# Ledger of designs, part 77: designed miniproteins, single chains, continued (4)

Each design is a single chain, and the fold is of that chain. pLDDT is the mean over its residues in the fold that is shown.

## One batch from the design tools (miniprotein)

Design m14664
Fold by ESMFold2-Fast:
Structure m14664 (fold): chain A 87 residues (1-87)
Amino acid sequence: SEEEDLERARKLYDEATARIEKAMKDNPEEVKKKIDELLSKPEYKAQYDSIDAARKNLEKENPERGKILGDAARALLEQSALDEYEK
């Protein structure tokens, strides 16, 4: 259901954000630099553009839903960049 999808998105956002914050606590400048470098790559830019397009489409019907899903997708992308850095 839509409600279950939104609850899942909020949980994923919270988990991704907590993980990023934990990594940032120990070495914020280095972690941020590595994430920014990875997110500047063309493949990540394409993913950001895709997320923004999907969010705008969802916002046409429900702005709150679009924001929740968009925020979660972006947080997951940032977590993916962090995972790549930690390899």
Scores: mean pLDDT 75

Design m14665
Fold by ESMFold2-Fast:
Structure m14665 (fold): chain A 67 residues (1-67)
Amino acid sequence: SLIDKVKQDLKDQGVDDSLVQKAGDQIDQAEDDAARQLNEGRLSPEQAHQRVTDAAQQAKQQALDES
């Protein structure tokens, strides 16, 4: 999963477990929000995928910056 990939990448770079978990939680929340908006017809499948991808990149970068 995307969450597992980001968590592993952060662990491999020596990021604290607390920040790794925080990044994972942020991505999980973004996936839930994107799925809800997709189901409501507010996002296309492509837009939903892009939002989750962007959120994952932001969460990963934030965890690295806080390390």
Scores: mean pLDDT 85

Design m14666
Fold by ESMFold2-Fast:
Structure m14666 (fold): chain A 61 residues (1-61)
Amino acid sequence: SFFDMSDEEKLEHLKRSNEQVKKATGVARLVAIKEYKELLKKETNPEIIKVLQEALDYLEA
C-alpha cells in the first residue's frame, strides 16, 4: 500500500507514477485524478502533498 511506504519510498514511487499519469487520456486520466485526490486527502507530509498537487494541477489543466 502507498501509506505503508516510507516518505522516501513514496517520493520515489510518485516520481515514476507522475511520468505515467501525465500521459494518461480519457478514462485512465479520470482514474488517475481520482486516485491522486484520494492520496491527497490522507497525506500529511507537505513535500509529498506538493508533488501530488503539482501532478493534479497538470492533469486538470
Scores: mean pLDDT 80

Design m14667
Fold by ESMFold2-Fast:
Structure m14667 (fold): chain A 78 residues (1-78)
Amino acid sequence: VEELKEEALRLTEELVAAAKAGDLEAMKAYAERAMEVLGKLAELAKTSEEARKALEETLREIREKLAAEAAAIEATLA
């Protein structure tokens, strides 16, 4: 469970880095892998409170990371 959470967060960081570099192919590959990992964690969350909590924490951290990046871009354009 923790390994899936760690991998999803790592893939999100790679996705953001690829997006900043303009590497659309790498961005797509990391996004697909992240969705695969999150899908596995979501499947486990159906029968495990530990997995459900890990999924919730992972999604929160991904949301926070993406929101921070979006805010930084918006501030640059303002």
Scores: mean pLDDT 74

Design m14668
Fold by ESMFold2-Fast:
Structure m14668 (fold): chain A 65 residues (1-65)
Amino acid sequence: LEEAIEEALSKKSHLKDEDGSYLVDGRPLLPVVPELRIENGQLVDPVSGKKYENGLIPEKSVREL
């Protein structure tokens, strides 16, 4: 069960190290997605203070970054 999920995550993490994209001092060179928090029923980016409609996080927000 959890083993199958962990294998799926491993595949997503590019366990195929042919490009060395995985073992760069133990961290992947991936864009850091800020953790959103709920404040007064709205999703808020703690870094920029930007507020999103609850339940309607615009996927395009990732593209703006």
Scores: mean pLDDT 44

Design m14669
Fold by ESMFold2-Fast:
Structure m14669 (fold): chain A 98 residues (1-98)
Amino acid sequence: MSAEELVKKADEKVTELNRAVQAGDRDRAIQAAEELAKTFEELAKKYPDGKKLAENVSRLARELAEGLRNGTISRDEAEVQVALIIIGVTLIKKDIEK
């Protein structure tokens, strides 16, 4: 999968994650966050210029999935984490589309 294809997949998954969090669908939010983390781990390997940002977004997505699974994160905290992940996706997308 190319860096451009991985970014498109991440954009689709962040939309799914945001909808799941807003709906209170914890299981779907956990699944979307885990898939997003894996997508950014692959992107970090394929896109050296954005490696550190991709690794940071992957870590945020994994922390969100774990917090939701363990019940250690509130809905409001989950919404903040999703917003940070959206910012990260947007920054990487902008850089790749140059």
Scores: mean pLDDT 83

Design m14670
Fold by ESMFold2-Fast:
Structure m14670 (fold): chain A 89 residues (1-89)
Amino acid sequence: MEEEVLKVRREYLEKAIKEHGKDAFVSDEEIAEYVAKKLGISKSTAKRLLDKIQEKGEKEYKEWVEKARSLGAVAEDELTEYFLARLVK
């Protein structure tokens, strides 16, 4: 379920970026509705799963940043791309 929510969110965001450019604004409400519709779950369940995924992703990002800094630092941009690539896969 969590991986399916992440995949559907990624597809929606990629479509929005393609149609409106990299500065495209997508609301949490729109993402939750799209996920709920695609997976056949309630909007409240979709929002709860998205919140949980976001919290997990933020924790993983912080752990990667701390590890990289202890090893002599990688550019923050590279760490952000690594985080995003993992979060959307």
Scores: mean pLDDT 64

Design m14671
Fold by ESMFold2-Fast:
Structure m14671 (fold): chain A 90 residues (1-90)
Amino acid sequence: SREELLELLDKAIEAVKAGDFETAWKYLREAVKKASPAARKVIAQHLVKLWEKLLEMSRKNAPLDEIRDFILKQLEELKKAVEEVLDSEA
């Protein structure tokens, strides 16, 4: 459902805030499994972009705080994009 999908994204965001990136990844994976095809496409596109930028930041030895803050910003943007898709399907 819409509510369950958004709750999973919120749980992923809270896990990142706590520094628990493994738990955040598990919630994002569950969100992908429960998403509609349109929402899944949006989630996948955002996660690919996030991964590519994280790999670049890691290669440049970016500070962990900078990496965490970037992940938080991207997950907040992902949640907004998913809400917009779900609103267009309602």
Scores: mean pLDDT 83

Design m14672
Fold by ESMFold2-Fast:
Structure m14672 (fold): chain A 70 residues (1-70)
Amino acid sequence: AATDARVRAAFQRLAELGRKILEELSKVDPEKARSLLEQATEADLAGIALDYLSKLNKERIRKQREEAAA
């Protein structure tokens, strides 16, 4: 058995992050985010996480920090 467990664990973590991102989006637009979350699969969530994490997450963290501090 080779390394499949590690890949699966990483994938699961990504899916969890995707769900978290979508849930944060639901704060702004709960109806829109909920509709997406309900229809999205684990693979879809992982993809969303990758895209958002790499782009939006960076900006969101910086923006949130600035707003929280100010």
Scores: mean pLDDT 71

Design m14673
Fold by ESMFold2-Fast:
Structure m14673 (fold): chain A 73 residues (1-73)
Amino acid sequence: SDEERLEEIEKEIEELEKNLDKLSLDEVVAKGGEIMDRLKEILKRSKDPELIKRARELGERVRKLVGEHYKRK
């Protein structure tokens, strides 16, 4: 389900946040891009306002995470 996919994405974001200083910029950008593409697919097909809100919040977390890594260079 889309809920389970969002849960998996959230866990992946948490793992990236924990290991941000150990990952190269290229690795963070590649993984962030993959997550964003998966979130876009959920947003295209979902009509559930709660799922849409959660997907958007996760997308914002990914953008913030990539930005924070960039600042640490």
Scores: mean pLDDT 80

Design m14674
Fold by ESMFold2-Fast:
Structure m14674 (fold): chain A 70 residues (1-70)
Amino acid sequence: SAQARATAERIVELLQRWRQGEISGDEALAEIRRLPGVTDDQVALVRQAMSAPPPVASDLVEQVVDAILA
C-alpha cells in the first residue's frame, strides 16, 4: 500500500540521517517506533542493523522493508 511504502521509505531516510550524524540512534529508533505498521520485532531488527557491519546491516534493513511491504 502507499502507507506501507511511505513507512519503509521513512525508515531508510531515518537510518541515513543517523549514519550522517544528523540525529542520534535513540532519536532514529524513537521515530521508527512511531511509524504506522512498525512492530516491536521490526524495531529489534533495526536496532540489530544499526550495530551490525554494513553487509549484515543491509540484509537486516531489507528484511524490515520486505516485512512492512508484505
Scores: mean pLDDT 83

Design m14675
Fold by ESMFold2-Fast:
Structure m14675 (fold): chain A 65 residues (1-65)
Amino acid sequence: SALDLSQLSAGEKAVLQQAVEFENQGRYEEAAEAYRRFLTSPEASDVGRKLAASRLKEVEQKLSA
């Protein structure tokens, strides 16, 4: 299901957008690190955690290919 990104804080959106930009550049290790860092943050919302976990799974699949 699509998650509404408007529910994320400005800080959450910035971190997740940076991780997506790493993905777009083929920098999958850095993208994975950014998503993992987000998931360990006490500031991460439930919506942000679900989004980051889904994206991390996709990035890890690319790293295993």
Scores: mean pLDDT 79

Design m14676
Fold by ESMFold2-Fast:
Structure m14676 (fold): chain A 61 residues (1-61)
Amino acid sequence: MNYVVIRLPREDASKFKVGDIIDTTKLKNFQLVNGEELKKYMRIVAIFYNSKFAYLVLEEP
């Protein structure tokens, strides 16, 4: 399965949880980590936090 990983500031990602389907066109201040193209709707399968960033692991729904 191909996963897309994006990095967001912690504060911008705090509203998301695992299992959410998100509209990627509404995302702000994100970076693509794995270089893949985002689909418009993607499911969050994992979230990882550090002191500055959240990492969202996304799959196609």
Scores: mean pLDDT 80

Design m14677
Fold by ESMFold2-Fast:
Structure m14677 (fold): chain A 89 residues (1-89)
Amino acid sequence: MDKEKELLVRESEAAADLGASDPRVPQEAVDLFREAAEYARQGDLSAAASKFSSGMLILVEKSIEDPSLDPIVRRIAEEIRKIRAEAEK
């Protein structure tokens, strides 16, 4: 439980920070990632996962319409993968 909570907080914070660093990323997606981090901190992992998925869906759908967003989507996915891999060790 604690490890999954820590992972969701770190993943959501990383996604929000990376998204906020690029003005092309919709603010709605960044806000959803921040909400996901807050729900994860409160221990509501279901709400956190739901908010995180909604933020990622918005970002991915936007990147399909605007390929210039592909690099930031890839960076977020890579950072999530690194966070998950670090937690496995």
Scores: mean pLDDT 82

Design m14678
Fold by ESMFold2-Fast:
Structure m14678 (fold): chain A 98 residues (1-98)
Amino acid sequence: SEELRERVRAEAQELIDQALEYLKRKYNLTDEEIEKFRADLQKAADEVLAENWPELEERVKNGEISETEAYREMLLRIAQAITDVIKKYEEEIKKKNE
């Protein structure tokens, strides 16, 4: 459902905001660096949502999974994508600081 998709988008935005606040504090990033990294995290989240939502929505319509299961599965996939982007970024920061 569109309402469920919007709830996923809202939760993904919260995850991105929390990740950026953590990185800003830990690595003393500038506002420009945060803005650029936000764009990368947003792109990763949006791509995963766009690619995977039609599959999960169809599975709900076919009675294969519940809306709650689709919501959890989608958030796990988004969280994984966000985590992968953060790990790559942290590896780059560590290389520059050593």
Scores: mean pLDDT 83

Design m14679
Fold by ESMFold2-Fast:
Structure m14679 (fold): chain A 110 residues (1-110)
Amino acid sequence: SLLEKARKLVEEVKAIFESYVNKVLPLLSEELKAKVLAKVEEFNKLVEEFLASKDPVEMAKLLQKAKGIILEIFEMIIEELPELTAEILKVYKEMEKLLGEVVDLLEEAM
């Protein structure tokens, strides 16, 4: 189904995002680590709600919120470690492509 394809792509986005955050965590201050981990937990709750949903409209709203948290986390990391900006932009571009495919699938399912 379209929703099953959307779920697989969101799981792939989550895997890319978590892999990158885990790589960068040892480079962050203790204070920023705590803030990033709290926002990663919020991101994970939104992904869990997305994967449990059967309503493409609800899923689209959850996806938009999850994307917002990804951007907030990356902005916090860049503010402390601006040398990572080019790397973060490459990772974000990869995830943005997959997120765009999810949006298209959800719109088709509406």
Scores: mean pLDDT 91

Design m14680
Fold by ESMFold2-Fast:
Order: sequence, then C-alpha cells, then structure tokens
Structure m14680 (fold): chain A 58 residues (1-58)
Amino acid sequence: LQTKLYISQSLQEIIQALLDGDEERAQKIRDETLAKLTDPQQKKEFEDSVETVKKLLS
C-alpha cells in the first residue's frame, strides 16, 4: 500500500478497535504504524489524529 493509504487504513483500524473497547489492539496498531513511518510530518499528523479520536471517544 502507498504510505497515505496505509496511514488512513491504520487510523480506521485504530478507530474500530477503540469503538470495540480493545485499547491494546489500538495501541499495537499505533506503535506499528509509527515504526513504519519515516516522515516526521506524517508521524505527527498520524499521532494528532489518534489523539483527537481518543479524546472524542472518551
């Protein structure tokens, strides 16, 4: 998958995991996605998106 598509898919999987109450799965997907990203801007945008989703779902 292209990096942008990979980020979008990973974020959707994190959202689904959080909605299912599976915080361990959400954290694992986040950690794996961050490890695959090499661009600091993409890492920041991804982390900001995950943090926003967590705040909205809490």
Scores: mean pLDDT 79

Design m14681
Fold by ESMFold2-Fast:
Structure m14681 (fold): chain A 85 residues (1-85)
Amino acid sequence: MEELKKEYQKLLDEISKAMREYQKAVEAGDTEKKKEAIQKLIDALKKYRPLVLKFADEQLTPEEVERLKKAFDDVIKNLEKELKA
């Protein structure tokens, strides 16, 4: 459980960092850095999904777990479409 919480926090930090990199790339007009930041976001979110199931199973209702899973799946799908464009 302690390891899951540490991984969860690390992934949230990675997501936050990727969001900042994305904003900087957009402001600088750096298309390559923008795509790198989107890829980092996808990777971090994909790692986060299994941790949601393990962490939330003890602390959230099944309905809350399903909502979080769907929200992350939708975000990942939209980001993957952005990369392909």
Scores: mean pLDDT 75

Design m14682
Fold by ESMFold2-Fast:
Structure m14682 (fold): chain A 83 residues (1-83)
Amino acid sequence: VEETRERALQLIDEIKKAIENGDYEKAKKILTELSRVGLELAKAGVIDVRTLTQLLARIQQAIYNKDKEGALKVLDELKKAIE
């Protein structure tokens, strides 16, 4: 559980870095892995699955729209929910 949480937090930081560098294609690829890891955390009771799904959808939308500020805000919300 702790290892899965640490991996999710690492992936969030990697997505933030990709977005800050303007690499939205890399951010999309890392988001796919974060979705998988996030689902494992939801199964472990760390985050509610509906909350996870809603936050992931908002992050995906912001990335696809190249909305850097919006994406970073929602990534922070996800990080706080997992911490």
Scores: mean pLDDT 85

Design m14683
Fold by ESMFold2-Fast:
Structure m14683 (fold): chain A 90 residues (1-90)
Amino acid sequence: PVVVRDNETPKDKKILELLQELIDLAEKNAEPEKRLEIGLEILKLMEAPESVFELAEKVHKAKTEEERVKLINENGIKDPTIRLIVLLSR
């Protein structure tokens, strides 16, 4: 285990690795259930509010990209990483 103080924790590195996997799957339009699972795992590591998990599930259920973006905007998510994760979890 490392005890060095850093701006980026081991969690941050894990989040970036999972985010890259999520992006790759989303670009291929592959495995929507796995994308949601990865997205929720990243959100959990980020200790996102419960409302963000609810939003991710609603975005996953949405049928169009426009509806997904609308849901994210209506919920006022300001963190660009959380927005990206929720969008890619479709």
Scores: mean pLDDT 74

Design m14684
Fold by ESMFold2-Fast:
Structure m14684 (fold): chain A 61 residues (1-61)
Amino acid sequence: SLAIGLNDPQFQNSIAKLEKAQEKYGNDWDKISEEVSGVKLPPSVVNKMRDLYEDYKKYQA
């Protein structure tokens, strides 16, 4: 789980990349996560990334 860089101080930069990737790929989180991380991530990590991003968007309001 920590292998995805959840403690990365560049987390906000990852959010911007996630927003662009979601615009490009819609709800295909497998492709979104691969574009953001530069590597193919396990499904469990992809699902956590999606959930964290959705939670983060609620905090932006």
Scores: mean pLDDT 70

Design m14685
Fold by ESMFold2-Fast:
Structure m14685 (fold): chain A 115 residues (1-115)
Amino acid sequence: HMSPKERVVRVLDEMVALARELAEETGHPGFRDIVAGLEALREQARRATSKEELRDVLIGAVNLALTLVELARQYLSPELKRRVLAGVQRFIDELRRIAEEMGLELPEVPPLEDP
């Protein structure tokens, strides 16, 4: 079983990979900005020594995931958008599960419109 910190870093690594793919496909600077934000959170997660520090990383990760969804809605084809929404939903679900296991509360996530 991975530690909560290791699981957070893994989710952030997967989010970075998705955001990098979208930055390469679109050339849009917004996706590169998301990559930079996720890399900063990954560094924070690795250095986190308390539940409060990990809570801040989890909140930041959810916020960047939602920003990625909004950017995808504006700039991606319907096919790519559907794939991104499914991927982001999986990331949010895993971050929520990690938070629950740690006894932490995450901010309310608005429903994703597709599907």
Scores: mean pLDDT 82

Design m14686
Fold by ESMFold2-Fast:
Structure m14686 (fold): chain A 96 residues (1-96)
Amino acid sequence: SWEEKARELTLELLERLIELIEKLAPDTPEAREALELLRRVIEKLRAGEPVSSEEWRATVSALYRVMKANPALAAEAQKEMEEFLARMLELQEEAL
């Protein structure tokens, strides 16, 4: 289903963001918080558990903080997010 494909694309993005943070960000409290929240969301999605809007907001806020402190990470993360958005839009068109 398109919902299963959307979840797969979301998991792929989150895993790539973890790899980028581990590779490009120094070991800071901001980076550790972002990694912890990303891993928690991934675990919930893999388990088929709902991720609350509050958990998404916390994860996005942590990502924003680590990206703001690391311009090279922000640039690479932006590319991954833009590709994710394009693939999600294609998936939505298939569902219509």
Scores: mean pLDDT 86

Design m14687
Fold by ESMFold2-Fast:
Structure m14687 (fold): chain A 98 residues (1-98)
Amino acid sequence: VSLEEFLAALREHLASGRPPTPYARSMVEFLDFDGTGEYSRKQFVQILKRLTNLTEEEAEAIFDVVDTDGSGLISREELERLMDFLSTPVGREYLGLS
């Protein structure tokens, strides 16, 4: 799976309107060290690099897709939805977990 294919699938997942799973919510709650429910690009990249084998460049590209309003911040719900996507077959394959 190419980065472009991964990002396209991620956009479709985020547009689906599906609520985050209890698993994704628990994972984000565990990772949310400050409890603010908002994550900067730097915090997001650091979290993703610790959880996955993604490069900083790939993590930043993912941030840009998840930050749909261009605020420079990712909400807790957006991060939860990303965690759900990373648990899909497409997400797992791209992360080398398959």
Scores: mean pLDDT 74

Design m14688
Fold by ESMFold2-Fast:
Structure m14688 (fold): chain A 77 residues (1-77)
Amino acid sequence: SEDELLARLSELSKVPGELDVEEVNELIREAYRINAETTRLALAEMVRENSSDPALVRLVLEGRELPADARLVTPEP
């Protein structure tokens, strides 16, 4: 469900340091599979906040996987 995807995204954003790109890609795949627009936009926002590469945001919006070498870093509080 979308609530489960949003909860998983929230848990990922609580871990400081580099995010696991494969877990982010699993969320992208599931969000597009169930047509979860809210989750899709939340994923795009998370990538925008944690990466300087605008191409990664476009991949999320297009339902495409991020490359394995993508850098997503959650800032320390």
Scores: mean pLDDT 75

Design m14689
Fold by ESMFold2-Fast:
Order: sequence, then C-alpha cells, then structure tokens
Structure m14689 (fold): chain A 100 residues (1-100)
Amino acid sequence: MTPLEKARKDVEGMIENAVGSIRQLGDQAKAQADADPARRDEYLAAFREKAEEIRRQAVEDARQLGAEYGLSEEERERLAEEARRRVDEETARQVAELEA
C-alpha cells in the first residue's frame, strides 16, 4: 500500500467510529424526545453541539493521520474534507429523524 492508501484506511476507520458516535447520540436524543416531547428542541440542540465537537475532532484527526503518513498539504486537506462530509451527512440524517 502507498502512504496515501494507508492513511485512507486509517481515516476510514476513524470516520466509521465518528459516524457511529453520531448515530448513538442521535438514537439517544430521539429516545429522550419521544419520552419528553416538550423538551425536543433542547435534546436537538444538545445533539447538534455534540455532533459539532465530533466533526471538529474527526477533521483534525484526519489531518493528523495524513501528516503522520507524510502526505502533502493538499492530500491532508482532502482527507479532512472527506471526514467533514461523512460526519455532516450522518448528522443531517439524525437531525431530520429528530425533527420528524
């Protein structure tokens, strides 16, 4: 495997963990909102705050992994953007389900 292929594998594993965390937080928020619908907006806000923290960490971790494999700045930024996209897509799905 090239350094880029190794970095992509490590980043993919990290993204899968981040996406899994978003799903768990979303499922928890949905369960809380279903039990107490009057506080749905509060649970949604708490979920969004935690999701933003996970997104920021995933982006930074992707850049760090790329740097550890000696990737170019352009390649590191592409990995960071992939992490951001994947986390944002899962966050959007969870938000849509919470608002339904």
Scores: mean pLDDT 88

Design m14690
Fold by ESMFold2-Fast:
Structure m14690 (fold): chain A 75 residues (1-75)
Amino acid sequence: TAGQEMFALMARQTADSLLAAMEASTDVEEARYHLDLAVRSLRNGAAYSDPRTGRLLDEYRREVEARGRAIIAGL
């Protein structure tokens, strides 16, 4: 539905904003907090989406987790 599509888009946009905040972080704990919120946003988006959209959000979540870990490792 249009509502599910909008919710999925908002979840991804929220995660992208949090990932950007994480990239701007100079503290490991702050970066981890932003990563946790980004992951939760995508998991919530997947749970409320149709199965196809949910799988795409779960795949993107794994990418965000990997990128986030790389950013933290560089701090």
Scores: mean pLDDT 83

Design m14691
Fold by ESMFold2-Fast:
Structure m14691 (fold): chain A 56 residues (1-56)
Amino acid sequence: SADEEAARLIANARRALAEDPSRTVQLAILHELREFAKTHPHPELEALIAELEARL
């Protein structure tokens, strides 16, 4: 389901950020999350996007 895909995407994004918190990785993840959110909006996904945008 879209909710399961969103949860998996968020979990993968948080793991990637923990392994490499560089600006390059943050921008790549932000782009991926925004693309997914265009067709599958989700509160936790929107929260992570806002968190990354505030940091960048």
Scores: mean pLDDT 84

Design m14692
Fold by ESMFold2-Fast:
Structure m14692 (fold): chain A 65 residues (1-65)
Amino acid sequence: MMISTKEVLEKEGLSNGVLVSAKALSSTEAELTVRAVDKNGNEVEAVFRVNLETGESELVSIKKL
């Protein structure tokens, strides 16, 4: 099942996601850094691993700002 970065953000209760950086790790993987707002109105920085072949995203870390 393809899970996009947007779907992962929605599962974590994050809104207003803005892509801050994108880094290609290989031909098949990228690392995306997104700033978003959590359910309590706090800004957070979320880092995702994206499989470029399947479009699946995995949340690697989340940090409150």
Scores: mean pLDDT 76

Design m14693
Fold by ESMFold2-Fast:
Structure m14693 (fold): chain A 100 residues (1-100)
Amino acid sequence: SVVDIVEEFAKEVLELVKKYVEGEISLEEFKRKIAELRERAAALIDDPEIRAMVGSFAGEVLRLAEEYEKGKISGEEFLKKVEEAAKKLIEQVRERAEAL
């Protein structure tokens, strides 16, 4: 289902956030991998509104990564904010999927 696609995408994004915060990958590698995950998810999603929701979430994750890199938020705050954004994304996608 489209919900399963978005849940797996969100899970993989959270795993990348953890690796980046732990210093296992660079910001450049993080940005590249987020773009790849977003493209893979978008290719499996027919609904343009759900594709836009996924894109908006990816943009928010990248914005938070820049704030983390600049020292404006902690690694713990970055992870927490991404988890909250992921939960909101999944709820919005479930509501949209029920309306289709």
Scores: mean pLDDT 89

Design m14694
Fold by ESMFold2-Fast:
Structure m14694 (fold): chain A 69 residues (1-69)
Amino acid sequence: MRLVMPPEERERLRPFFELVEEASRLAGDDPERRTFVGLAVAEALAKIDEGDLEGAVDILREAVERLRR
């Protein structure tokens, strides 16, 4: 692994990573749910690239809630 994330940045992104793990767990082996999670993660990563961590977390939070239905 060649990418090193500083500990401070890792802590700042912790809620994002926790929501990604939860969404992946809820999707399991369902291909439709896995595709939905992949799209939500891609959208959230675009928000992080824009500097909008709160928006990224909101996207994943909504994805997790929809997966719980």
Scores: mean pLDDT 76

Design m14695
Fold by ESMFold2-Fast:
Structure m14695 (fold): chain A 88 residues (1-88)
Amino acid sequence: MMEEIKRKFEEYKRRVVEAARAGDGEAVVEEISGGALELLDLGASPEEALEAARELARAAREAGASEETVEQALRDAEEGIRLEVERR
């Protein structure tokens, strides 16, 4: 992962953990899917962006996010990446 992409990933990971600890499932979904899409925009491959979403999801689970919230976030990230790739 490029240094800029890695720094952006760490920023999103922090936000995801904070949202999960606050019990804000909507914010967890938004930060995981938004983070994956922003990494894609910064030059990550679709595979790297999806891997990042899975890593963010794992951090959310460890911070107390429900499995339902995490599953929704991963579905949203996968769909968003797919649509972005198909758009170009």
Scores: mean pLDDT 85

Design m14696
Fold by ESMFold2-Fast:
Structure m14696 (fold): chain A 65 residues (1-65)
Amino acid sequence: GALDDLIRLAEALKSGDVKEALRAIERLEKDSGIDGTEASELIQKYLKQGLSPEEAAKKTLEELK
């Protein structure tokens, strides 16, 4: 689901795994209609605030609703 793909994106962005981040973005866009650039920017914002990947993903999902 969207949350699982956002968590994967957040984990990939935190670790610098560009290939896994791109795969998560593709799944978000195809399966959930979520803009991968907007999702990435929101996740990076929350990660910089010190949130875990799971918390960053959850807050990102709430902002996109």
Scores: mean pLDDT 87

Design m14697
Fold by ESMFold2-Fast:
Structure m14697 (fold): chain A 70 residues (1-70)
Amino acid sequence: MSKVEEIEKKLKELLEKYRKGEITAEEAYKEAQEYLEKVMPSLSEEEKKKARELFIEFIEELNELELEKE
């Protein structure tokens, strides 16, 4: 599995945990940010660009799910 695929999988796992009520939206965001900060130094420039795109998509989806809940 590529590093980018691992990031995508981690972000999807956080969204699933939020959907199941295991974590808050704030906790999901924080964990995703901390995970990306940890892995970013080991990524190539292309992988960093893709990781940023995945994180933006994650934030947008998380915000939509949070609004749907309330």
Scores: mean pLDDT 80

Design m14698
Fold by ESMFold2-Fast:
Structure m14698 (fold): chain A 119 residues (1-119)
Amino acid sequence: SEQEKLDKAINKLQNLIEQDKNKAIQLFNKVKECFSKNNKNTPLQKIEYLKQVLQNIELTPDITQKLYSILQGLNLENTIENILNVLAMVIAYALAENLLNVKEVTPLVKCLQQAAQQV
């Protein structure tokens, strides 16, 4: 299922945080840079982009709880901006592992994919 693919990406990110927190922080910062370079600077712009990439994938309570756990593992404040960046980290891994198919390979998609491949 699409949800199982997203769970695989989440598990990989959780494992990275446990084994090498500095690399996870590096990925967080690279994701922020990807958004900035592609003029996605507001929470609304990021939400619109992430909805488009996720398409029919539902953010269930279980997935949402896992995103909050990742945020806590990174010692980040519980803000909408940080949650969106964490979701983009999961998407970056899903893209890098070919678990998520996007209709259009934009510069932002390529940036996120490369960010996950470098950690």
Scores: mean pLDDT 84

